# Designed miniproteins, single chains, continued (4): the designs that were tried, part 16

Each design is a single chain, and the fold is of that chain. pLDDT is the mean over its residues in the fold that is shown.

## One batch from the design tools (miniprotein)

Design m12555
Fold by ESMFold2-Fast:
Structure m12555 (fold): chain A 81 residues (1-81)
Amino acid sequence: MELYKKGQELYEQGKYEEAVKYYEEAVKKEKTALLLANLGLAYAKAGKYEEARKYFEEALSLDPNNKEVLKLIKEALEYKE
């Protein structure tokens, strides 16, 4: 999916606020726990911790035992200190 790939490219470049925009559009097209968790991590990296928490809660609601989702949440929380 082009939107997700562009979001990932921006995330890898450290352009977290721009990555959020592309991930939000990707979520509108296809809503998955992993994509919601990636959106949450991008929000956390952009310093938007309340938005990050909202999307992490939604991701866990869809798949509470997803190890990749849990890993992304842990990375976001450790960065917040």
Scores: mean pLDDT 80

Design m12556
Fold by ESMFold2-Fast:
Order: structure tokens, then C-alpha cells, then sequence
Structure m12556 (fold): chain A 111 residues (1-111)
């Protein structure tokens, strides 16, 4: 979706301001994997990130997504994030799954 792509570009701009270059490249690749529907690749990338960096990532993601005015785009992103949460649970990434579930619940309140 073009709308999801544009929204993820806004997320990347905010991530670039906060993360060092090496972490930024990893989280940017995770967003590209999500956009491509490659959930397994996104999970692999997040599994290699320190938990504190995962927390920062999902915090920035939540903030940027909450600024979206397009409910249809937001619903599409929520479905992508729900698939990612399910994949985190399947891999035993319980803390990452919990953080993402919190993000999803906050975003659903906006709908």
C-alpha cells in the first residue's frame, strides 16, 4: 500500500534522529520486511536487537502511527503488526510480543 509506505517513511525519519546508524539500518530493514510481508525476516532482525532498542523502536512507531489521519492505512498497519506479534509469540519472544500488543491496543483505540 502506498499509504503504508509513506507512513513507514515518516517512521524511518524519526528513527534516524534517535538511533545510531547501525541500529537504524537494522530497524529500517525490519520495516522494509514488514512492508514486503516478510514477517520471518522482521522477527529475525528484532531477535538480534537489545530489548531497550526494541522498546524505543515500538515507542517511536506508536507515536508516528498515532499522528496518521488515514484510518484505512492505520487498519492495514495494525493487521501487519498483529501478524508480527503472533510471530514473536511463536518464537518465544514474550517481552517483544507484550510490547507490540500494547502498541496495537493503543492504535486500536484511535479507530
Amino acid sequence: SEGVRELFEKVKEELKKIFPEDIYKQVSEALDALLAGDIDKAVEIFSKLPLDEQVKFFGILTRVLLESKDKDVLEEVIKMLERLQEAFEAKGMETAARILRTTINILKEKL
Scores: mean pLDDT 88

Design m12557
Fold by ESMFold2-Fast:
Structure m12557 (fold): chain A 63 residues (1-63)
Amino acid sequence: MEEKLKKLLEQVEEMAKKLGITDQALIDRIKELVRKLLEQGKSEREALYAASVVMADEITKQL
């Protein structure tokens, strides 16, 4: 699990960069969400998709 999680967290950071997110606290919360989704048995793709949706929604609300 830890190896998969590490790769997923790297992907989350990449997505944050693409979306212009520089708030480390926000990124950390999204990483926690991804970890919980994997624990629930979600696939890596499902977890990343959920992370991207949450990121977009949170950015929009912060604007």
Scores: mean pLDDT 76

Design m12558
Fold by ESMFold2-Fast:
Structure m12558 (fold): chain A 85 residues (1-85)
Amino acid sequence: GLAAAARALAAAALALARLALRLARTREALAKAIAAAITAIGADFLAEEAIEKKDEKLAEEALREAVEALRLAVEALKAALADAA
């Protein structure tokens, strides 16, 4: 369902954010990676709550947050990779 998809996407975003954190060498790259990680954790929390409550509206909100977290994680990883080069 949507909540399970949001949870999986949030987990993927967190994994990318963690990689960005490991590669970041500047304060700017580190800040982007931290922001991405926080957003991914928030999305996962919403997805877990949507699963527990069987709340479809909350599942849609969790999916939107998970998509945003993935976008932020990709941007953070791009910044960290440029930083590592």
Scores: mean pLDDT 86

Design m12559
Fold by ESMFold2-Fast:
Structure m12559 (fold): chain A 106 residues (1-106)
Amino acid sequence: MKSPEEYAERLVAAAERLLADPTPANAEAFRAEIAAVFEEMLAAGYSPLEILQLYAEVTNRLAALSETLSPEQRAAADRAVGELSRETARALERLTGEAVPMVAPP
């Protein structure tokens, strides 16, 4: 099993590759890596808190990189953060729905 820090390094590396060369192929590779990391974490029994910690770490690292980026790279970074946010929300909904479904009010 990978640690949360190893998952963060994988996502940051994929994002840095996308920022260096913002091609459709690198954007697809980044989305695939996000999906793979969350599937591995969910299969390994990671908690919602650990998924949020991964999201915070990756987002903070991408934000730090944005200070040195061109406008085109900043746009790619914003899209990368958006994809990560969307997949994080999806993973949390899946985990919560499977573990503790919300009871609808009467």
Scores: mean pLDDT 75

Design m12560
Fold by ESMFold2-Fast:
Structure m12560 (fold): chain A 65 residues (1-65)
Amino acid sequence: SMEEMQKLIDEYVEKVKKAKSEEEIKEISREFEKELQKRFTPEQTKIALEEFDRRVAEIYLQKQS
């Protein structure tokens, strides 16, 4: 469901916020995509990845100041 997908996005965004290195963020992102592919359709996976990338970009903007 969309609610389950949103919860998964929220959980992985929180992992990114707690990550201590760029390599850890890359690993979290890879694991997120793999989990999406197991649970959701290709169309749903695309929507979730776009939302995740948007939220991760916002975190980067906050940390790079």
Scores: mean pLDDT 82

Design m12561
Fold by ESMFold2-Fast:
Structure m12561 (fold): chain A 81 residues (1-81)
Amino acid sequence: MKKIEFTVVGKKITVELPEGQVSKEELINRVREAAKKAGLSDEVIEKFLKVLESIITKDYLTPEEAEEAIRKAAAEVQKEL
């Protein structure tokens, strides 16, 4: 598994992804669970996931594409908060 670490609103989140491709739905679910474990509020989680979902234009992503999408979403949410 590949571990991706990122920060949203001062909280460090770690997401573990499979070594192969991940579906958009699976990525969103894995990020949601990781953010909950990191102690983010439901409001911040849903806002972050909406931004992440809008960035993802493919049905399946490589771990590298998933990491890039997560980083872009985190940067965008930080501008809005």
Scores: mean pLDDT 81

Design m12563
Fold by ESMFold2-Fast:
Structure m12563 (fold): chain A 60 residues (1-60)
Amino acid sequence: MERLRKRLEELRERLKDPEADLLELEMEVGVLELEAAVLKLYELHPELRELLELIREKKE
């Protein structure tokens, strides 16, 4: 979680640059949103993480 917060602060600082690549920033924010949503789901439903680990073991 602190890792995501640090990256958000970094992206906010980069956004202040008028020459910043807005598409790149938008994509990075999207990735952070997905990471935060996944972490939230694992906190609410830990069985999802266990199920994914079992699937990975079978896929080997």
Scores: mean pLDDT 73

Design m12564
Fold by ESMFold2-Fast:
Structure m12564 (fold): chain A 68 residues (1-68)
Amino acid sequence: GAAEAAARAAAEAARTGDPLAANEGAGAAAKAAVDAGASPEEAARAAARGLEEGGWALGDRPAPAPPR
């Protein structure tokens, strides 16, 4: 679904190793998920999960920016 697509896109952004690119990509993915019908909360959680899976392990991971 839309949340899973957001998680995947965030994971790809996270793989760059650049925290700014990871946060920007996660935010864009969350916005796309909301546009596709997901709630903002579910989209944000999916993007955060994608960041964790893609390169930001548990601990000091950055929070994804909320959709604007």
Scores: mean pLDDT 69

Design m12565
Fold by ESMFold2-Fast:
Structure m12565 (fold): chain A 57 residues (1-57)
Amino acid sequence: MELENLSVEELLAKGREALAAGKWDEAIRYYQAASFKAMGLPLDEIKKVPIPAPEAA
């Protein structure tokens, strides 16, 4: 999957779609990629950062 090739808006749209499908891990990855891209950070850092799980059950 080429997260680097997607725009911030496209990443947010993909994240919302994944969230609606119940794919929380996918949604979190897309939202993190959108945030990093908006800040000009390298997307490879996302793969090394632990994904924070929502605490609220």
Scores: mean pLDDT 68

Design m12566
Fold by ESMFold2-Fast:
Structure m12566 (fold): chain A 91 residues (1-91)
Amino acid sequence: SVALAALDAALENLEAARAASPEAAAALDAAIAHLEEARRALEAGDVEAARRHLERALEHLRVARAAAGPEAAPALEAAIGAVRVALEALA
């Protein structure tokens, strides 16, 4: 599905962002945990739970953006864009 593909893209980009910015690790790990829960919810057919977890991931990604160094910015913005695509697909 579009939502699962976008979610996998977000997870890949967040792993890259974490490697580039260890100072943002706590916020990035929180976002990753919510994306993993969103994936489980989608696999279970629970679209509402998936949406809530994606919205919580975006909150943590805003915190990560404030903490992250400039080298993480491209991967972090790509991940944020992918989470938005997943949310739009579930609208």
Scores: mean pLDDT 88

Design m12567
Fold by ESMFold2-Fast:
Structure m12567 (fold): chain A 61 residues (1-61)
Amino acid sequence: SAEEIVEAIRRSGGDAVEAGRLIGERTGLDPDWAAALVESALRESGGDYEKAGRLVAEALA
């Protein structure tokens, strides 16, 4: 869910690689691809973790 992705980003402190690893563990997605999605979302959101997590969740839907 979007809330779980937001929490992964918060736990990573904005580290896209760590967030991608956490998302990959939970979802079975490629962690490198998940990291790229997080990096793009953080750029688009201006570092807003909640907005970034929602953008990643939308990309995965």
Scores: mean pLDDT 83

Design m12568
Fold by ESMFold2-Fast:
Structure m12568 (fold): chain A 66 residues (1-66)
Amino acid sequence: MLNIQEAYRLAERVAEEMGLTPLERKQVVMRVMSKYQFKSEVDKEELLADVRRTAAELRAEKAAAA
């Protein structure tokens, strides 16, 4: 289990490793962390899945708008 600060750092790192721009990384982290902002603990595997899914959704949204 991760605390909220550890969850934020992990989400940012995963988004960076996925090759997202700084702006896209911020958007993904904000979307994912809004789900967890009132939780005391975060499951690491659930967080990783949420970050990857949200990043894919963001990329698809941008591709559809182009």
Scores: mean pLDDT 79

Design m12569
Fold by ESMFold2-Fast:
Structure m12569 (fold): chain A 67 residues (1-67)
Amino acid sequence: SLEEQAKKELEKAREAIEKGDLEEATKYLSKALQLARELMAAGDVESAQKIFDEVVELSREILELNR
């Protein structure tokens, strides 16, 4: 499902952040955002919002690491 794919991309983003690979983390977050847009188009607004919230939190962490 789109939700499972988005969660997998978020897990990859977290792993990339832990490894310090911020460029790769950003690519995975971009993929998760695209999947969240597809979830919204499919009418799964609740799942899309959960993915958006997680992307925001991980993006904040990336910004803090790139001080």
Scores: mean pLDDT 84

Design m12570
Fold by ESMFold2-Fast:
Structure m12570 (fold): chain A 62 residues (1-62)
Amino acid sequence: ELSPEDKQESSLSLEVTKELIRSELKTLGFSEEEIEKIIEEALSKSKDPLEIRELALEEAAK
């Protein structure tokens, strides 16, 4: 379902999710570059903000 309004809401949710991931990974001792790579990898695997966060945290747990 490709509603422009839904797309805008998804984009906002993704930005919030990225900020949460950055905060958590910084606490775990990751560098900004590592955090960005983890986020990009998660984004390539899923469009769902909740799944993106889970994927990023799982990658960090390796």
Scores: mean pLDDT 73

Design m12571
Fold by ESMFold2-Fast:
Structure m12571 (fold): chain A 58 residues (1-58)
Amino acid sequence: SPLDTLSPATLAMMIGRLVAQGLSEDEARKKLNGLSRSEVDKLARQAQAHLDASRAGA
């Protein structure tokens, strides 16, 4: 699975974003598992940028 290549922090951020949009954690995981590799890579890049911004502001 493309998700297996992600760090735990990046995956947690991606799940958290979907949960914040109104999905349950289980629904968020199902949605991510249904995405293509390129879509997962795009979301992972967005999540990493958010984590980097949080670290720069801390």
Scores: mean pLDDT 76

Design m12572
Fold by ESMFold2-Fast:
Structure m12572 (fold): chain A 56 residues (1-56)
Amino acid sequence: SAATAAAVAAGETRRLGGSEAQAAAMGKLNRDLVAAGASAGEAAGTAGRIGERVAG
């Protein structure tokens, strides 16, 4: 679900050292990707890559 994908993306962003604002943005992006037909895993992968670039 889009809600589950958003929660996973937000959690992963926090785990990678992102801010709460970044976590919220990643959750929104993941929800939008799932709505566009991406799987929850694909959306989470995209959020993870962005989170790594922000944290690293």
Scores: mean pLDDT 69

Design m12573
Fold by ESMFold2-Fast:
Structure m12573 (fold): chain A 100 residues (1-100)
Amino acid sequence: LYNEGLRALLEGDYETAVALFKEYLAQHPDDANAWENLGQALLELGKYEEAIEYLEKAAELLGGPNVGILLNKAKAYKGLGKYEKAQEALDEAFARAGLA
């Protein structure tokens, strides 16, 4: 399931990736990487609010957001027209990457 979800995500089959990661997470709800990948797939589908929810779940499980989570949250906030929140996420991502 996880590797099949990753394959679907890499091939741009975002609907299949979402379905496979949701099925995987039903048995492995503490897998932060799977929540992050689910959020990314939802972001690519334009499901921005749901993407943010699952990216925040991934960050919670990791003890804080990584650069990838912050960049994807910024993209989702831009998609929602929430430019101030998008900028906050970008600023935090750049600070964590050593670019600020």
Scores: mean pLDDT 87

Design m12574
Fold by ESMFold2-Fast:
Structure m12574 (fold): chain A 57 residues (1-57)
Amino acid sequence: MLYKALADYVAQTPSELTFKKGDILEVLFDYDENHLMVRNLVTGNIGLVPKSLVEEI
């Protein structure tokens, strides 16, 4: 399942992913109520992203 980043975000913890607005994110799994574990298809990095800052495409 693919998501698109709605804003720039800088990781606040080592488990979080830094991303930019418009980055395409491949969902690996739902982590919790507020976070997805994703792969950023632009950078290749894997990490947690807040669900509020991404949109399903």
Scores: mean pLDDT 87

Design m12575
Fold by ESMFold2-Fast:
Structure m12575 (fold): chain A 55 residues (1-55)
Amino acid sequence: NEEAIELMRKAGKAFKEGNLEEAIKLLEQAVKLGTGLIRDLAEKELKIVKEELEK
């Protein structure tokens, strides 16, 4: 999960900077590599960022 956590940290930074497409890409990788709670958190964040992009 260390790789998934690092991807989530990078995605959070991209999201704060308004780079929604980069945040989505990083979160999709975090979901792929993550397990358990980390994967669930990555999926939740991915949904939030996708909803923000669709506005």
Scores: mean pLDDT 81

Design m12576
Fold by ESMFold2-Fast:
Structure m12576 (fold): chain A 105 residues (1-105)
Amino acid sequence: MESLGDLFLPEDLSKYDAVTIAGQVLSLITVIENVGLEEATPEDAEKLLRAVKWLNSLEKEDGTFLKKEGSKELLSEEENELVKEAIERGKRLLEKLGVDTSGIK
């Protein structure tokens, strides 16, 4: 079977909008919380960390997120809140899985 991270998170995040990846991050978190933290593999944690770091890399100095990598277009207020939620919940789950999140703002 493919890992949970493989089912929800693409290998190349740069091909997708931040909102799409944020939605997939939230879906992965929900599945892990429902099946139990002990069922998450190190590969699932690594993929979640990669996605959360990528989303965080799209943040501008004013706290607004870019629509996607290399874009000049910014997310709407509602979309920014979705991305912020995905980052916050992702960091919280990663910390529960024993992953160091100190490199994420």
Scores: mean pLDDT 81

Design m12577
Fold by ESMFold2-Fast:
Structure m12577 (fold): chain A 65 residues (1-65)
Amino acid sequence: MLGRVRVTIVGSSPGLKSDGSTVPPGSVIEGEVVEIRSDGTLLVRDSATGQLVLLDLADVEIRPA
């Protein structure tokens, strides 16, 4: 999916970057939704870094960018 979104981590679960580093709770990520998985995992491509970020859908707030 090629929709631009702003994703805020509102829960306690950090985001996981493709390089193995984490995005702390309270962070805002602007990017594209790549996938929403049936297990509640959201995959977003960060527009600033180009990295894929794995997020818990239950712990994030998503708005159009």
Scores: mean pLDDT 79

Design m12578
Fold by ESMFold2-Fast:
Structure m12578 (fold): chain A 72 residues (1-72)
Amino acid sequence: SLASAAVKEEAAKEAIEKAQTEPVAVVRRQLPDGSTLSVVAERDGDKIVVTLVQLGPDGTVLAIETEEVPVP
């Protein structure tokens, strides 16, 4: 199963907050179905690039999402 929008939003917000003080922040969540959500937030000048990758228990890529947000 795919991670819920709420879980993705929470993990992304944590990564974005950390990327304000670190040039690269990584947040991981272990999901109840055995999948793993990894969120990488990279600061690039006036923006933060957020990449979300969900891996199944077998290592299969279930989802990849990339977003850009302005630095707060």
Scores: mean pLDDT 78

Design m12579
Fold by ESMFold2-Fast:
Structure m12579 (fold): chain A 57 residues (1-57)
Amino acid sequence: MTKEEILKIVREALGTDDVEIDSFAEGKNVVVARGKLSGKPVVIIVDKETGEVKIYY
């Protein structure tokens, strides 16, 4: 999965384009990304099976 694909999924799930991804690691079932949401540092977890996005501040 590319950074651009992850960014698209996150933006669509949250309904905002104010998302930056600085780094990510792809696992078997999840993607864990570090970035910013509205300028605030966050950890973003994307479930590859369900498409669920979880944000940790």
Scores: mean pLDDT 81

Design m12580
Fold by ESMFold2-Fast:
Structure m12580 (fold): chain A 78 residues (1-78)
Amino acid sequence: EEFGKQALEQAKRVMDRGIAEGPEAAVRAATAAKSLADNYPQYAKEAIEMAERVREAAPEAKEVTDSAIQHLKEILEK
């Protein structure tokens, strides 16, 4: 339980950087969102919301972010 909450908090920090620091940080944020949902599927919805915000802020990373969102939606649908 506590490990999942810590993972979510760490993912949020990486996603915030993805929004603020440009396309390389956005790629790291997309990877962090996928990792969070793979290990904690209960957070797939939050990971999708964060990844969509990163996609809007860093359109240069659109292909990587779109791929991550697709992966997250597949986890959410299980």
Scores: mean pLDDT 78

Design m12581
Fold by ESMFold2-Fast:
Structure m12581 (fold): chain A 61 residues (1-61)
Amino acid sequence: SLKQRQAQILRNTLARMKEEFEKQVAELEKKDKQEGEKLRKEYEKILEGMQATIDKVEAEL
């Protein structure tokens, strides 16, 4: 179904975002550990929000 394809695209996007976010956080932590930790928390909230959206879409399948 269209919703199954949409959920799959969202999961692939989430995986790519997670990899990029981890890279950005790691680079920032090398320069400023406190700012890196703040960025990590912000990214975790974004990733959690996207995961919740995926879970909601999949629950409707």
Scores: mean pLDDT 83

Design m12582
Fold by ESMFold2-Fast:
Structure m12582 (fold): chain A 66 residues (1-66)
Amino acid sequence: SSAQKKIQEKAKLLWEAGKLYVQGEKLAKQDTKAAVRAYEEAARQYEKAGYTGLSDALRKKAEALK
């Protein structure tokens, strides 16, 4: 059904966002430019999935590293 496809798409966005968030956390003290890119990409994926609070938090983490 159309509803099942939307749920599967949202799950893929959340899983990808989670991977990017973990990558950003690991890179934050080693490569701040790579960490910023990872957090900003994770924020975009969370925003697409409808998780605006998580998106905003990750954008703030990225900004703090600039």
Scores: mean pLDDT 85

Design m12584
Fold by ESMFold2-Fast:
Structure m12584 (fold): chain A 96 residues (1-96)
Amino acid sequence: EEKQLEADILVALGIIIVTIARKYAPPEARELIDQAEKNLDKAIEAVEKGDYKTAAEYFRKVAELLRQAAEVTGDEDFERLAKSVEEIAKQLEELA
């Protein structure tokens, strides 16, 4: 399989997850989701450069911010989203 195609699919999944998190975020989670979007942008830039290791590091930061959103809101769906982003980071590391 083409590594760049696999990385692009993983990026698309990350974008979908963060978009869903933004849609359902209450006001107390807003700053955490803003930070997750910034880290997602950095992950996308790293993938465009073929730096899958750095992209994985930024996706791990996104997962941590979503986990913090779960703690602040008490909404376990944010924990589920965080777990999905951690899987994206793991798969990107396997491409490096």
Scores: mean pLDDT 89

Design m12585
Fold by ESMFold2-Fast:
Structure m12585 (fold): chain A 67 residues (1-67)
Amino acid sequence: MLAFVRNLIDQARAYIDQGDYDRARALLDQARRQIARGLAEGVISQAQADALLAEIDALLARIDAAE
């Protein structure tokens, strides 16, 4: 779970760097859904979920500021 979510966030960062904000948003939305699922199923901790969600929110804010 964590490795998959981490990979989605890293891909989103690469797309942000390339100016492909639509793909970045799609990957961040997928990551958010995976975090919610992992937290609900108890396969990730609350602390891990909070850290990953904060990172996603920061990246989404960067996209919003760039557009």
Scores: mean pLDDT 84

Design m12586
Fold by ESMFold2-Fast:
Structure m12586 (fold): chain A 59 residues (1-59)
Amino acid sequence: SMEKLEAAIEYVKENFEISAETLNDPEVRDKIAVRLVTRFDLDEEELNEVLERLRKEYE
């Protein structure tokens, strides 16, 4: 579970241009969400955890 979340976070950092501004863009968040659900089979709680960790890191 934690290893899956770490892999998802790393995937986002490698495949998306991540900043506080892009993480606050709903269109960017939706693209990240779709990609993570499709690629990592994240549930809603796991997806929210990934997005929260990214926001905390880049705020």
Scores: mean pLDDT 82

Design m12587
Fold by ESMFold2-Fast:
Structure m12587 (fold): chain A 56 residues (1-56)
Amino acid sequence: MTLEEAAEELARRFGLSFAEARGIVEEYAKGHGLTEISEEEFEELVRLVERASVPA
């Protein structure tokens, strides 16, 4: 999927703004040298966001 599509789905799943979700997706993609995100990579990103979003 494109970074834009990944950001839209992430925003929908976590109730984030599109801008916030896009920032998360872009950071992940740059860290991994990606221009697009696969379905598997998106699932990994979802798991990372879930762990980071749990209030301690």
Scores: mean pLDDT 79

Design m12588
Fold by ESMFold2-Fast:
Order: C-alpha cells, then sequence, then structure tokens
Structure m12588 (fold): chain A 85 residues (1-85)
C-alpha cells in the first residue's frame, strides 16, 4: 500500500520548504524500492536543511543499494555526515 508515499507527498505539497517532509517522502519512496526518486527527495531535504543528519543517512542508503559496494556515489555525503557528527 502506497499510503506512506501519499501522506508524505501531501505534506511536501502543503509546505515545499519543510525538510522533514522531504525526508519522510524519501523514506517512503525507499521502502517502495523507488531509489532514484528517494535520492531526489533526500537531496531536496538537505538543500533545505544542510544539517539534517537523518536526510544524509537516507541519501547514502538510497545511493548504496542494499547488497552493493558501499560508497558508490555517496562518498561526498558520507564526508558531510562525519562533519555533522
Amino acid sequence: VAREVVEAWERVKQDPNDAEAWRRLGEALYKLGLFPEAVKAYERAIEIDPNDIEAYEGLIKALDIPGEVVGKGSGKYQKKLEELR
């Protein structure tokens, strides 16, 4: 059921500058296996709030498909995450 995606999408439509809403949308898209869409949602979240640790973690996870080599395309975000911790 795509209810989580619909709920998150409605939230970003109400406030497109809500970084948490974009992160929630990324999480919902990731659960559906829509990794490219999840990456875009997480990138929007970090564009709005560059200190959102959870958004960087989600972006890294979406870029590093489960079972693939860690760090594929995510190296710059991993470095930023280390700077925020």
Scores: mean pLDDT 72

Design m12589
Fold by ESMFold2-Fast:
Structure m12589 (fold): chain A 71 residues (1-71)
Amino acid sequence: VEEEFERLLEEALEEARERGDEKSLRLLEALRNRDGEEFRRLARELGATDEQIQAALDLLEGMKEKKKAAE
């Protein structure tokens, strides 16, 4: 599941770089770094709803907990 997320995130980053979409790149980099506060701030600037932001952060938190359990 983390491997799938990383793959999708890398694909999204590459696509954004090809388009020169600096705002999307910043948002995706915050997501990749698991910086929930920066991600929330940038996503709101881009017009994402609080529900969409919370869903994405919940997914990141769940993946972080699974990584700890993998020890």
Scores: mean pLDDT 68

Design m12590
Fold by ESMFold2-Fast:
Structure m12590 (fold): chain A 81 residues (1-81)
Amino acid sequence: MKKKVEDLIKKAKELIDKGDYESALVLLEEALNLNEKLGPDKELLEKIKEVAMELLKKTKDKEIQLRAIGLILRAIGLLLD
C-alpha cells in the first residue's frame, strides 16, 4: 500500500538526520522495490530519488555512495515510463 512506501521514506529521512546512512539506504531500497511491485507511483519515485540524493551528499562511505547512485538511476528509469 502507498502508506507503507511513505512510512519507509519518512523513516529513511530520520535515519539520515541521525547519521545512520546504511540503514537509511536499506529502507530506501525497500521503498523503491515495494513501490515498483504495487505499480510505480511517480510522486513516490520522486521522493525516493530526492532522499537518495540527500543521502549521497551526506555519506562518506564509497559502498553506500555507489548503492545510492544505483537506486537514483533505477528511480529515474522508472520515471521515464
Scores: mean pLDDT 83

Design m12591
Fold by ESMFold2-Fast:
Structure m12591 (fold): chain A 59 residues (1-59)
Amino acid sequence: DEKIKKIEELVAELIEKIENKELTDEEIEKIIKEILKLANQDSEEKLKEALESLKERLK
């Protein structure tokens, strides 16, 4: 549960920063890399759930 919360926070931050154009492409890639490391690919389902949760917040 801690990993999915951290992923949700990073994804939410990423989307908000992208919308405000506050991040460079390099910074965006760095955040995505961090999210992938937290997911460790073994947590792919948790990453998908975090992305779905973020998508609902953007409605």
Scores: mean pLDDT 66

Design m12592
Fold by ESMFold2-Fast:
Structure m12592 (fold): chain A 98 residues (1-98)
Amino acid sequence: EVVIPSTKDKLSEEELAEARKYVTAFLKKKKISDATEELVDEIVEYIREHKPSVPVDLKAFVEKVVKYIIKKAELLSSDPVVTAEHLRRALKILKSGI
């Protein structure tokens, strides 16, 4: 529906701010309240780099990416509780595999 003007992997400053809000809200809903601002920034950066060149619903895309990172973190954790450190490790692995 929305036209992406010229950059396939970039988000506008407004979209980055919204993505940051969505990431923060979604992590809180998943009881990952120990996530630092720096970790949220790294997740937003990952979202920015992997945004498709086609129009997407930003909220749905952010939720999909965050769910994927959490799922990867669950596979790395021997504990049923996922922490910010598990998310950071999962994100590093995802960045290395891309």
Scores: mean pLDDT 71

